# Designs tried in a protein design run: designed miniproteins, single chains, continued (5). Part 77

Each design is a single chain, and the fold is of that chain. pLDDT is the mean over its residues in the fold that is shown.

## One batch from the design tools (miniprotein)

Design m18668
Fold by ESMFold2-Fast:
Parts: sequence; structure tokens; C-alpha cells
Structure m18668 (fold): chain A 72 residues (1-72)
Amino acid sequence: ELEKEFDERSQKLNDELVAKIRAVDAEEKARGLPPEEVRRSTIRFTADSLIAIGDLIDEYIREKKKLEEELK
């Protein structure tokens, strides 16, 4: 059942990462960007949001690697 435990914990990490990224996106949208600025930045976040997403991805990678090492 190590495979089941790995899959469950891996899925939880994936779900948590997705939820955190969605929260960052919702926060940006909640700031009420003007229509012109929304059009101008439809494919970019603020630097702070990009840093936050980067930190979340780095943490996810570290936890995933730790999980893999623990369950080998």
C-alpha cells in the first residue's frame, strides 16, 4: 500500500498547489484592475504574484522530492 499512500499524498500536494495558485489569481482579480490594464496584462501577473507562485512551486517540488525519498 506504499503506492496508494504515495498517490494520495502526491494528489494532496497537487491539489494544494492548484488551490494556492487559484487563490493568488483570485487575489489579483479582486484588486479590480481597470479594463485597459486587464487587457494590457492578460498574460502577466504582478511581480509579487509571480514570486508567490514561484515560491509555491519550489515548496511543492521540495515536498514531492521528500515524499519520493521517504517512500522509496
Scores: mean pLDDT 65

Design m18669
Fold by ESMFold2-Fast:
Structure m18669 (fold): chain A 69 residues (1-69)
Amino acid sequence: SLEEAARLLREAARLIEREGHPRVAAGMRKAADSRDATVLRAAAHEALKFTRDPEARRLMEEVLRVLDA
């Protein structure tokens, strides 16, 4: 669901902000608030380019899985 994907994206944004990418995290939170599957998917792919945190990567992969279900 979009609600589940947004929830996971916000959780990952906290980790990405902690990792040192506050601008990326802000974009992820804005995307989560959009309730648009295309915007959520784009934000998850963008975040994956920056993060080296394995938990953040796992959450992003889960976001993409939920959106493609």
Scores: mean pLDDT 85

Design m18670
Fold by ESMFold2-Fast:
Structure m18670 (fold): chain A 96 residues (1-96)
Amino acid sequence: MVDEKEVKAALAEIYTAIGKLDAERGDFESALQAYKKALELAIEANDPKTASGVLKALAEVLRKMGRQEEADEYEKASQDYNKAIEAAKRAVERLS
C-alpha cells in the first residue's frame, strides 16, 4: 500500500517550496496560504519534522510582515519537535 502519511508529508514539502517562491516575489498573502496548506498536511501526516520546517519558513515571512511576536513563537516551536504539531495547529487556526 502507498503510505498515505508519507504522501501527505511530501505534499507539505511541495507547498512549503511554493510558499518560499511566493515570499521571494513579495507575495506574502500567497506564501501564508501555501504554508497553511503545508501545515495542514504535516498535521494530518503527524510528522513533526515536516511541521518544524514549515513553521520556520512561516516565521521568516511573518518577520518580513512585521508580525514579530508570532514569528518568534513559531521559530521557537520549530526547534522542538514535541511542540511542532501543536504550534502547527495554532498557526492553521490563526491563518484561517
Scores: mean pLDDT 85

Design m18671
Fold by ESMFold2-Fast:
Structure m18671 (fold): chain A 75 residues (1-75)
Amino acid sequence: PAAEVRDRLRALGLSDEAIDLGVETAELLLARGVPEPLAVRYAVEAAVINQEIPDPAATAEALRPLADEIDRLVA
């Protein structure tokens, strides 16, 4: 759930912007039927990568292998 993602990202010391990205990403994936453990994992990784590289396009490219794994599971 969104609260878990927010708490985990806050514990990692991420910025408010990265935390918001993570929560939004998790909510989007859950709405699309992605299993909660995968949605949370993707959201946390997306937020962490975006914290290091504040570029949404670069973040999406870095997460492509995980996105492919998620697509395989929901297809």
Scores: mean pLDDT 73

Design m18672
Fold by ESMFold2-Fast:
Structure m18672 (fold): chain A 110 residues (1-110)
Amino acid sequence: MSVSESGGGTFLEGSTATLTATASGATAVGWYRQAPGQPAQFVAAISDEGALWGPGEQRVTISRSGGVYTLTLADLRLEDTAVYFRGGGTSGLANISVWGEGVPLTVVAQ
């Protein structure tokens, strides 16, 4: 299978990043981030039935269109610098397997 993870790179503080991943057969898909030397942290998730779990921040949104899952990070902050991983599974979010090598995102001050 070709891994379709995109939207990483270097961004200016205050800009918007859009991370896209493709998944099929999962009952829930989430995004996780891992800063250098830190454990992976949950960002947001959406189920195949449209149930949403997220940090509650308006600047962070997750959406689904069929097998395409999009994480949008608006008003980027220096602390958003991390590798972002898609994860999903057929059991609850606590048992999500991480998919792919992750998408590196670096936020730099202007």
Scores: mean pLDDT 69

Design m18673
Fold by ESMFold2-Fast:
Structure m18673 (fold): chain A 73 residues (1-73)
Amino acid sequence: EQYKKEAEEAEKAWKENPDDPIPLMRRAVAYEKLGEYKKAAETYREVAERFPDHPAAPLAEGLAKILEEKYKK
């Protein structure tokens, strides 16, 4: 369950640096690796909403849309 550990580590890093979207992006990627597409999409949306002025925000928004379509079936 290495990807779950990566998500937990990313959560710790975000707790230490809450103004950095990178730990949340890593958590979303870890959810994707686990096949948890709904959680990954929700996490990407959280990045876009919390950090709209960050360069990662438009990427996170696009990835959320793709994952929402992917788990529709």
Scores: mean pLDDT 74

Design m18674
Fold by ESMFold2-Fast:
Structure m18674 (fold): chain A 69 residues (1-69)
Amino acid sequence: PAVYDVRDAKTGEKVGTLERGVDGSTTLTLYLDGGKVKTTYVPGSDGGGRARGGQLITDLEKNGYVLVP
């Protein structure tokens, strides 16, 4: 699996982690205000998971975040 830091493009602050599984799954973990954590899981096993994971990455970039290995 590949693991990336999700960082704010302007400040460089780490706001989460994105993991891409070898099965095509994608797991996004975001650190929210007040120490809460939100996890989004996109399964790979249905054949569309890699494309849906790619869309999640695109949405993060549109919102001003960058993925750092």
Scores: mean pLDDT 76

Design m18675
Fold by ESMFold2-Fast:
Structure m18675 (fold): chain A 88 residues (1-88)
Amino acid sequence: SPPPPEGATEYTLRISMTITASGATNRVVELKAYLPSDEAIDQLLKELSKYGTITGIERVGKTINISVVFDSITDAQKGISAINKLIE
């Protein structure tokens, strides 16, 4: 893996997903992100909100707990893919 960018902080993004079209199925995804600022976190949340409804955000140290509701599995996949593209 490449080294983290200088000045970036490693965060754990813990995304708790509810998918309503699949009988309210719950899923959790954990991602590592190297983010330079709180504004970068806001951009991730804004991008995710294009695909689903964010219902909760809790920051505990370097862990960001995000609760999000998606209408479909396809919307959940698109949302997670968009986040992955921003943190790569």
Scores: mean pLDDT 79

Design m18676
Fold by ESMFold2-Fast:
Structure m18676 (fold): chain A 95 residues (1-95)
Amino acid sequence: MDEERKLLVEENYRMSLLFNEAVQQFQEVLRTSPSVEEIRRKGEEILEKLRSELKKRIEELRKEGKDKVAEELEKTVESSLRFLRESFERQVERL
């Protein structure tokens, strides 16, 4: 396995852990928040924090000269964030 593919696999794994943390945080918000408005607000805060953390990591990879890995992660991040947002909205609609 070449080093770029190894790095991409490792970074995808780290990203999956951050997404899992965001999902767990949103489940806690669903359990503890007193209103749909509060759930939506806190859900947006979770998504914004996650986007910020992922953007920071992509910029770090670019600074390290790992542009190819950064580009592939950026594509995955955007699609995964959209899917997560749609999942949160669907959960709110079920309330």
Scores: mean pLDDT 84

Design m18677
Fold by ESMFold2-Fast:
Order: sequence, then C-alpha cells, then structure tokens
Structure m18677 (fold): chain A 99 residues (1-99)
Amino acid sequence: MEILESLPPKVAAASLVAAGGINAAAAVWALSRGDREEAIAAAEAAAENFKEAAKYVSEEKAEEVRRLAEELVRAAREGDAEGVREATLRAMRLLDEAL
C-alpha cells in the first residue's frame, strides 16, 4: 500500500476499490471450495481495502462503507457467499458514486 500514497487521490481510491473487489471474489471462490479460513482471510483483506478507499469519501459515506466491510467479513465467517457478493457490490457502488 506504500505506493498508493504517491498516486493521485482518485487513482489511489480506484486501485483500493479494485483490490477490494478482487479479494472479495477470492473469498467467494474459497467458500465455493469449502475453504472457510481462506475465505475469511480474503474477506478481511477486501474489508481493509474498502475501509482505506473510504478515507477518500465523506464521513457519512465512509461510515456506510465500514458497515458493509463488517457485513462482508461476517458473511464470509457464516459461509454466506451471496452475502459476500451483495456487501461487495454495495460497497463498490457506494465508493464509485462518491469518487
């Protein structure tokens, strides 16, 4: 993440959103394989990416993104692949709209 600090803000934020989406997709894939521990790790990585991207939006939207990040990790812990997808899409849409 050190390289993101040298990028223009919108590029840094977009890169974090893309990384979050990739990690969330990895979490869904791990759940489809029964790899709960890998799914949780990937979901936690996605949540951190979205929380970092939230630093580039208003506090109101940042709070909503943090809630969705928590929901994403919870869905992964519960083995809910659809919950992971839904939370991810909502977080990405909110960040895209705000950036």
Scores: mean pLDDT 85

Design m18678
Fold by ESMFold2-Fast:
Structure m18678 (fold): chain A 89 residues (1-89)
Amino acid sequence: LLEKAEQMTDEELERIINEALEFDEKVAGIKIDREKLTPVDIAVLLIRYAIEKGDLEKYMAAVIKILQELGYSPEEAIKLVKDTIESMK
């Protein structure tokens, strides 16, 4: 998972984020202002989209990459992802 995050390009990350945002906007019927989203908000959107698509591994790599770029350790990033998934049960 961490290896996939390290191999992910900034272009791939932006594409994945945009896919998740477009999905959430379509479901909610409202436009989301990305500039108002915290990195944690983006992580939650990615996790929701991953669950919907059934590809948790791909989207968790994107979440870990975002969180690490913000100064979170790999351990902290993984914990946040797990806590978010559990809160969505």
Scores: mean pLDDT 72

Design m18679
Fold by ESMFold2-Fast:
Structure m18679 (fold): chain A 65 residues (1-65)
Amino acid sequence: MMVAIIEKNGHVRKGETENKELQVGDIVTDLETGEKYRVVKKLNENTFLGQSEETNEDVLIIEIE
């Protein structure tokens, strides 16, 4: 499934997950950098809070398909 990754700086990146629906604990991979984000909180049905596995930085993750 494709997702949008939105960093605190307002940069929007494309990410991917193997799951059809995102759940807390799932890993999303940034398609440009290869950085991995863990889903830590569900905010809305399509919007999640993610955290970088490397830097511990918070991002927004939005399901787009």
Scores: mean pLDDT 81

Design m18680
Fold by ESMFold2-Fast:
Structure m18680 (fold): chain A 75 residues (1-75)
Amino acid sequence: DEEERKKLIEEAEERAKEIASPSVAELATDAARWLAGHLSVEEAREAVERILEAAKAGDVAAMFEAMGEASRRAA
């Protein structure tokens, strides 16, 4: 559903405002936009949640692991 994907992206953008690093926030929102277009809504939501949690915690390694797993599912 396009509306659900749009809402997912909007929620990710709002939550990214809590991330202290602007570059990490931008990376997380870009990942959310890409995943919303390449995965099912359920899979995208789970992946975005993990990415945002890791980014907010400053755990860049966990963020890249979550992005890699999601990208593998999309391929």
Scores: mean pLDDT 80

Design m18681
Fold by ESMFold2-Fast:
Structure m18681 (fold): chain A 97 residues (1-97)
Amino acid sequence: MKEEFKKAFKEILKRLLEDGVLTPEQYQELLKLIDESDIKTIAKIFEAVLRGLGDVEKIKEYVKNTELTDEEIQTLIDIAKGLVEAFKRDEELRKKR
């Protein structure tokens, strides 16, 4: 089941890369983090950013006991913020009068 979740997540990331939401560099870094880290930790970081946490130190306190470096956490924060902005833009376009 964990491997099925990783595969599904990688397919979503590949689609985001093809749609121009992710850069090739962000895509490669996420693939590495998914293979090296617990997918639940990555999901928790994305959830924290969606809830308004944007500081590495606060994210580290929130996820606790993570093997992710500050640089890897910052990369995940930047990607999550980019996704939030993309979703807000799409929602604004859907709210056409």
Scores: mean pLDDT 68

Design m18682
Fold by ESMFold2-Fast:
Structure m18682 (fold): chain A 70 residues (1-70)
Amino acid sequence: SPLEELDRLAEEFQKKVTNAKSKEEKIKIMDEFIEKLRELRAKHAGDPELVERIDYLIEQAKKAKEEIEK
């Protein structure tokens, strides 16, 4: 299920970002998460509910990255 894949990506991201010790490491993890979300979005572009959920997560990750970069 694409939703199960999305949940797995979110869980993996949360574990990695929680264990990150540097600003640079957190930014790298967020960039990798955004890239994986974009790949999942491209594979399932015909599913509007999934696309909306992925777009929301991408925007949240971008905002978190901007906050850390300040």
Scores: mean pLDDT 85

Design m18683
Fold by ESMFold2-Fast:
Structure m18683 (fold): chain A 59 residues (1-59)
Amino acid sequence: MEAAVDAAVNTFINELKKSKKTATQEEIDELRAEFRKRAEAGVPYGDLVRWAKEKAKKM
């Protein structure tokens, strides 16, 4: 669980860095909480990573 959430958050941060964008710590913490909630609801790891990439592109 925690490893999947960590990987999704890191994916989001890395996608932002590729686009030379940044997120505040508050935004990262909120996103981490959302990833954890989704993972606990049974969302598979691959979908969390895909969603993280899409979220980064929309910023």
Scores: mean pLDDT 78

Design m18684
Fold by ESMFold2-Fast:
Structure m18684 (fold): chain A 80 residues (1-80)
Amino acid sequence: SSQDLRLTKLRFRTMGLITEADILIADPRATPEQKQQAAAIRAQLDALSAQLTNPSQVAEGEARLDAIEAELEAVRARLA
C-alpha cells in the first residue's frame, strides 16, 4: 500500500540520519558538548526507529524525524 511504502522510506531515512549522527559524534571538530548533543539526537533516532512498526505511525513519524533532522543540522552548523 501507499502507507507501507511511506513507512519503508521513513525507516531508511531514519537509518541514514543515525549514520549522520554517528559521524558527528566521531568528528574531531566537535566539542564535548556537541558530541553529547549528537548522542542525545542518536538516542531519539533509535527510539523513533523502534516505534516505526506499522503504517498508522507514518505521519507522526515523518513530523518527528523532520524535527530531529533540524536538531542535527543545527549542531553541524555550529562546528568550528
Scores: mean pLDDT 86

Design m18685
Fold by ESMFold2-Fast:
Structure m18685 (fold): chain A 56 residues (1-56)
Amino acid sequence: MKAAQEQIDKILTEAVEKVLGLSGLSAEEAEKAYFEADAATQAKIDAEIDRLWAAS
């Protein structure tokens, strides 16, 4: 939205990689994994995204 979508994509990719235990995912693969993820997995990814953004 107002922030650079590119940064959000990067963070999402890293979060997906961490939660799923994968390495070397592309933005496309990360998006696919996120869409296929269950509610529980999506919640974990969301938590990792928040952590990566260093929300304080």
Scores: mean pLDDT 75

Design m18686
Fold by ESMFold2-Fast:
Structure m18686 (fold): chain A 89 residues (1-89)
Amino acid sequence: MLEERLEELKREAEEFEARMKAQGLDVKTEVGLFEAEEGVRVVAGLGIASKDGELVDARYRFFVEGPDAAAVARIEAEFQAVLARARQL
């Protein structure tokens, strides 16, 4: 279930934050559960490590579940596209 994925990503984010902070890096982590369409749910986790405002490392994982395979595929593509667009900034 997505609730188990949410807890998994929270633990991973905490581990990433601790590990990166131990290296003297600034860390930002966000984990959330979202409902994109009726019956389609997403759990996403992001970790960013930076030094003096410059990106040093990043961790991104997400899981999409729902009864409509086409909607799941579209939403997965949208999450991938968001990260790709952010890299172009």
Scores: mean pLDDT 77

Design m18687
Fold by ESMFold2-Fast:
Structure m18687 (fold): chain A 93 residues (1-93)
Amino acid sequence: MTPEELEEFLREVEEEFERTIAASLETLKAMPEEEIQRRIAELEARLAEHPNPRAAQGALLIYRGVLTGDEALIEEGIRLLREEARKALLEEL
């Protein structure tokens, strides 16, 4: 593909990622605290067996940040998920 085609494709993927994260975060903020705690416990129990432990850690940070109101944890979790998504995309190319 041309450099311009690759740049446009990566931009579309980034926009879709940001849209997906925003929708997921809105859903999480609307969840009962007990449901978020259950998801944290399930993910922690399976962390060592997770196919992508770094992505799982990112999700845990987002859940904990939503639960505690810690925006820095949410931002760090999103950063980890974004990095893992980019890595997976580059491995596919």
Scores: mean pLDDT 78

Design m18688
Fold by ESMFold2-Fast:
Parts: C-alpha cells; sequence; structure tokens
Structure m18688 (fold): chain A 93 residues (1-93)
C-alpha cells in the first residue's frame, strides 16, 4: 500500500527527534516493525505490557487511516465505530 509506505516514512522522520527517550524510541521501533512485517508478537516481545498496548493502539489508528485512504466513501460514523471496537479489543488484552 502506498499509504502504508507514506505512514512508515513519516514515522521514521519523527524517530529522528533528539528529544525522544530510549523508551519512546523502542516503542517507535516496535511500531515500524509491526507495520513492515505484520508480526506483532515478535515486534512487541521486549516491551512492557503498557507499551505493547500503546503500540497496538497506534497500529489500529494507522490501519484505520490506511482503510480510509483506500475507501474514501467510508462514512465517518463507521470509522468511529471501528476505532471504538479496536480500542476496546486492545484494552481487553
Amino acid sequence: SARRQEIIAQIKEEQKDPSLTERERKMIEALIAVLETGDEEAALADLEPEDQRAVLRAVAVLRLDELRAANPDLPDAEVRARQAALGAEVEAR
């Protein structure tokens, strides 16, 4: 997906921010790994459970952005419903 490549490139630019902590850098690296490989288990293995959930929430948001870009006619109400469902799924983990 062209949109996924654009998102990954943007995250890699944000990763260059010198104000990022080591913990934040690890979370960004895990986020990039999930987006590039799809292997959530391997990408998140070394993160604390709280940071794993934060990365999974970010992945869900970015997947919805990719879905919206691929389906421009998708109503905002449906996008919001999917966001709520994904948020509930992440919190249940």
Scores: mean pLDDT 78

Design m18689
Fold by ESMFold2-Fast:
Structure m18689 (fold): chain A 93 residues (1-93)
Amino acid sequence: MKERYAEFAGEYARSVAEQGGAEEVRKATDELIERLKATIESHEDGEELAEAAARGAARALREMARKFEERGDKEKAEALREAAKRLEELAEE
């Protein structure tokens, strides 16, 4: 379960990064964080699942930030790095 949750969160994060702009990345990150907090509240192993998903998404966002920086899209790369940091902070609780 945890590996699948991390993988799906990572794939979702990559999709948002490819299709969206900086504002869409921020909005999707806010929505993901709220969903992860709800998972912690509603499931017995919710903290472990949320941590796995947050780490998976953060890793994907950091990879995408690197790619967009290489393409010269500095604004989007910065938004992706900020999103990854927010998810990493959630995972460290």
Scores: mean pLDDT 80

Design m18690
Fold by ESMFold2-Fast:
Structure m18690 (fold): chain A 94 residues (1-94)
Amino acid sequence: MKEKLLELYDKLMKEGSPSIQIALAVGYSIGRSLSQDDVQQLLKDLIKKAKESSGKKQLTYVAIALGVARGAIESGKEIDESLLKELLEIAEKV
């Protein structure tokens, strides 16, 4: 799952709109800065918001969440595999 998340982040950063690229970058910065517990809670909240949204709003929440997850992983933090799975499943539908 980590490899697929890194690939999807890189793809969206390369191919996404400027607003999606900003969302990814903002998420990345947050993921690097927050504690492991705060990252886990933020990801749960972002995934919930993504599920309750559609279109551009859903894609934006997914992009922020992908950034948060990547920033956290690269800073040595662990993320629940269930949260990574849910995030990837939503991202594939958008």
Scores: mean pLDDT 84

Design m18691
Fold by ESMFold2-Fast:
Structure m18691 (fold): chain A 82 residues (1-82)
Amino acid sequence: KEEEEKKEIERKKKVQQILEDVMAKADASGREKFAKELIEAFEKAGLLDLELINEIADTLGLELVDESVSVEEAKKILLEKL
């Protein structure tokens, strides 16, 4: 369980670094498109969770999603704000 938590932190750092690199080089439209593609890729891989959705939202300067919502609902909220 603690090893899974460490892997989650590592994943969040990796996602944040990738998003920061894209945000530095792309306009707002490019950043939004990249974020949507990243969310879809993680969902297909079965890696998408609420913490990752909130990490992407925070990196893009968007409002965080409440922990009480499902991953599917959180994804919809984030994509609507993009």
Scores: mean pLDDT 68

Design m18692
Fold by ESMFold2-Fast:
Structure m18692 (fold): chain A 58 residues (1-58)
Amino acid sequence: SAMEELERIIANLRKGLEEATNRTQLLALLHEAQEVLKKFPTPEVQELVEEIRRRLAE
């Protein structure tokens, strides 16, 4: 289902965020998360985008 697919996508993005070691990887994750947000405008995806943005601001 679309919900199960979204859960897998979020899990994959969270794993990428945990494994990210440089700005280039974080920017790639941000772009991917923003595209996911366009298709699935949910609070969970919005929170993930904001988390990546906070990490980039460090």
Scores: mean pLDDT 85

Design m18693
Fold by ESMFold2-Fast:
Formats: structure tokens, C-alpha cells, sequence
Structure m18693 (fold): chain A 72 residues (1-72)
């Protein structure tokens, strides 16, 4: 369902952030492929306000870690 897809997208986003922070590019690619597959199945996928807030938190943490590693 759409709701399950939204939950899966957030979970995959968390996994992607953790993998990038830990520097495992092979796992990061697998998670990105999973997110792309979800977007293809649900092109109108929208996150709830709570999920958007969580995604923004994950993005900030990822950006800070990438800056520390010199990848930004």
C-alpha cells in the first residue's frame, strides 16, 4: 500500500544515511536502488509531516558527516 511504501521509504532513507556515514558505498548503492524502485512503483509517494521532519533530521546528520569526510 501507499502507507507501507512511505514507511519503507523512510526506513530505507535511514539505512542509506547510516551506510554513507560508515563509508560502505556498496550498501549505499543497494539502498539507493531500493528507494528508486519504490519511487517507480509509487510516483505520487508523499511523506506525512512527521516523516518529513524525520527525513530532514536524517539529511542534516548525513550532510554533517559528509562534510567531516570531505565529500561535500
Amino acid sequence: SMEEAQREAIQAGKEAAEVLINGDESKAEAVRARLAALQERYPELELSPEQVEEAERIQKELEEELKKKGLL
Scores: mean pLDDT 69

Design m18694
Fold by ESMFold2-Fast:
Structure m18694 (fold): chain A 82 residues (1-82)
Amino acid sequence: TQAENDVLNELEKKTVDEVKTAVNKYITDNNLAVEPVNDATANVLVKGNKEQKKAILEGYHKRADNKYTEDQFYQDLLAALK
């Protein structure tokens, strides 16, 4: 989707620390029952290939339960990254 591509593009512009902070803030602010992003995961989100990044983000989306559509999940995450 466009929202997914926008997230992937924004992740490439960020440092590992910025991504770790932004994603963990998104998790906390939305009370998601998922583990916080660690340095290794944040490194993949910045420097990994598209498939690696998508696999991690889809894992977070699935663990957010049925609260969000895929597009809404990526739109909210994009807002947290900007």
Scores: mean pLDDT 74

Design m18695
Fold by ESMFold2-Fast:
Structure m18695 (fold): chain A 139 residues (1-139)
Amino acid sequence: KVEELIEKLKSPDPAVRVEAINEIAKLSREDRLKAKPYLIEALTDPDPAVREAAVWALGRTGDPELKPHLLEALQDPDPSVRVAAARALVHIATEEDLPLIAKAYQDPDPEVRRVVELGIAFLAAIHGPEFAVKFDKAL
């Protein structure tokens, strides 16, 4: 029941909060929509594993309204959170997001850079080769 999982998001134990987010992600679309505002709050959780789980769960929705939150997660101090954000953004990013994506291409973590490279290749395949050219100019 989604209400019981939302209550678990208030647990003092970050492992319990991560488990609750992962279980919410497995629920029906209707129940996930009920949990959406709480998952957005979890993006600011003090524990990076909780933030990573929230980014992953929200990213799976493909909801373009979440783009500002996912772009902020690309600036997260934890590289695992930034990797999750980069993976989520490949489904919703547009040309206007290029300056923030260009910063992630220069990320100190090699996995973040790899995910961004794959995302740019995916976006270039959808929007045509001019997308990749615009990205190179933004670097």
Scores: mean pLDDT 78

Design m18696
Fold by ESMFold2-Fast:
Structure m18696 (fold): chain A 73 residues (1-73)
Amino acid sequence: MLTREGLDAVLATTPGSEPAVDAIVAAHREELAAARSPAELLDTLDRLGVPDELRGPVLARALYEGLVPAAEF
């Protein structure tokens, strides 16, 4: 489970991305929740056409919300 501090640190690498990240997660929550790993979630973001610079922030948001397991398997 990603901490809020971990999420904030990732968002700080792409300033001003927070509204776009929140919109992507809200719009595609079902597709993102179907991912079984961070790697599968990144593949889903690629298929959805999410810009490369937003993929890390979206992954961090999804891990923070518990939509995908944080790579323990």
Scores: mean pLDDT 75

Design m18697
Fold by ESMFold2-Fast:
Formats: C-alpha cells, sequence, structure tokens
Structure m18697 (fold): chain A 70 residues (1-70)
C-alpha cells in the first residue's frame, strides 16, 4: 500500500541519516561517508520492493543531508 511504502521510505531515510551523522561525528572523510551511504542505499533497494520514485526520493534526501553537514 502507499501508506506502507511511505513508512518504509521515511524509516530508511531516518536509519541512513543516523548512520551518516555517526560517521561525521567520528571524523570520517565526507567522500567516504557519501560512498558508504550510497552503498547502503543500493543494498536496501536491492532487498526491498521500493518503487523508482521512492528510491529517488531517498537518494535526493540523503544527498541534501550530506551537503548540509559539509
Amino acid sequence: SAQREEFETETTIGVLEVHIAVLKTVGTPIKEIEESAMRSLDNIIKKSNLSKESASKIKKHLEEFIKSIK
């Protein structure tokens, strides 16, 4: 359902944002944070039935979040 997909999308964003924040806090270089976050997202997309639209929304949100902490 659309409600389930929205919930899964928001949960995925939250989990990956926490991951990014932890890596930033321990001093990980931005390039390594970007690479790690994108690999994690790719793995989640491969194991989930998320639409291309939801996957794009997650990617855009993560790119903006990483940009905000540079």
Scores: mean pLDDT 82

Design m18698
Fold by ESMFold2-Fast:
Structure m18698 (fold): chain A 94 residues (1-94)
Amino acid sequence: MSERVSRAVGLIVLAVGYLEEGNYEAAIKSLKEAYELVKDDPEGSGVAYLALSKVYEAMGDDKKSKEYRELAKKYYEEAAKKGDSFSEKRLKKL
């Protein structure tokens, strides 16, 4: 499902732009849409949840930031078991 992953990446980039502008609601909406596109892809799910964690961190919501970071870690661990080197590198930063 390469097309879904590409679209999800676009939504994550859009969400980062919203985050930089301080539009947290739009960032969260874009990231939730990205997750729905990649919920069957552990690497993509990890990226989407890590981005959500960063949005909540910027909002000062440490509890939700930690929750989404733990979800991202879980999905990156699943992707790394399949040999995904990107997810292996991301786990070390979480």
Scores: mean pLDDT 78

Design m18699
Fold by ESMFold2-Fast:
Structure m18699 (fold): chain A 74 residues (1-74)
Amino acid sequence: SMEEVTRKIIEAGSQLTLAQIALRLGMKELAQKLLDEAEALIAEVRKNEDLLTPQQKAELAINEADLAALRAQL
């Protein structure tokens, strides 16, 4: 459902925020786990990208960019 898609986008964003905090605190193993969890949620949303609203597509793109930037810091 659209509600489930929105929930997954929010959950991915939350995991990315937690990963960024973990990286700032030097907790690289925790950050890796959180990034892996975010990547799985992003991948599930991406499977339905053609069905997403423009706002959902924008949020997905932000999550994907944040994931890539945070992984580069590992």
Scores: mean pLDDT 89

Design m18700
Fold by ESMFold2-Fast:
Structure m18700 (fold): chain A 65 residues (1-65)
Amino acid sequence: SEREKRIEKGAEEVYKILLENGLTGKSVEEAMKYLIEEMGLSEDEAREAVILGATKAAKEQVAKL
């Protein structure tokens, strides 16, 4: 449950970063770094958070087409 909460919170931050900076490889890498270095997520938790946040950002961009 605490792991799930960290991933959900991380995914929300990734989503915000990607909406602000664009859905690019560089912004994904910077989001990953932020999750690990600033939020203290493990690599596995950060990868899951990036997948969730990036998926949400991509879905929103497609919905605007």
Scores: mean pLDDT 84

Design m18701
Fold by ESMFold2-Fast:
Formats: structure tokens, sequence, C-alpha cells
Structure m18701 (fold): chain A 64 residues (1-64)
């Protein structure tokens, strides 16, 4: 595996962890806010290709 591929997997794993942590918030509105904030952050900080995958992860969490 290339370093670039490994970095991609690590970044996506971190997004999954952050989304899971947000899902532990008991207040529904606070949970939705945390997930929305995470979505905005990944869109601004990650490369476009990774941002699209990260957004899908967050949107799946929001739908559950």
Amino acid sequence: MSREELEREVLLAMVRIQAAVAMLIEDEKERERALRELKERVEKTLPPELAKEAVKIIEEALEE
C-alpha cells in the first residue's frame, strides 16, 4: 500500500470515529449540529475526492 493510500484510509477512519462520537450525543438537535459541523469541516479541510467520501459517511450517520 502506498503512503498516499494509507493516509486516505487513516483520514476516513478518523471521520468515522468523529461521526460515531457525535452519535453518542443524547440530545437529538446537538447530535445533528455536531454531525453538520463535522460535514462542513471535512468539506473545507480534505481534498475534494476524500471530502465526498467523508460526507457520505456523515450523511449515513445522520440518516440513522
Scores: mean pLDDT 79

Design m18702
Fold by ESMFold2-Fast:
Order: C-alpha cells, then sequence, then structure tokens
Structure m18702 (fold): chain A 81 residues (1-81)
C-alpha cells in the first residue's frame, strides 16, 4: 500500500495540531485544535498520542481537570500496548 496507516497519520496530525496551537498562543486556535483533536480521539480511541495532544490543549485552555482525565486515558491505552 502506497499510503501510510491512517492511525499513524492521525497521530502525526494530532502532534502537529498541538504544536501549531501552542505557537499561536490564541484561545480561538486552542478551541479549534480541541474540536479537531476530539474528533480524532473518537475516530482512533486506542491511540495514546491523540489523547495526550487533546489533554495538552485542554491545559492551554485552563481546563486542568479535563486535561488530567484525558492524560490518564492516554496512560491506560499506552499500558495496554
Amino acid sequence: HMLPDPEEVAAALAVMIYALAKRSNSPEVFEEAKKILEKLAKEYPDNPEIWRALADVYRMLGQDEEAEKWEKKAEEIEKKR
């Protein structure tokens, strides 16, 4: 197959989305990143990198309680692998 695994692409996109959002330092960009990452996390729920990126975006929005929840979910998934 000539294309990379969709899950690998989604994980790479999640990392890039977080990195770009962090550089923007804009609440509007953080909210858009959150929406995109929430969609990716639902589509690829077994990928810990996506949940970590989502947790980091929640932290940038000041939503620390939700960020901890998603970080723990990423840790659980990683431990299963």
Scores: mean pLDDT 78

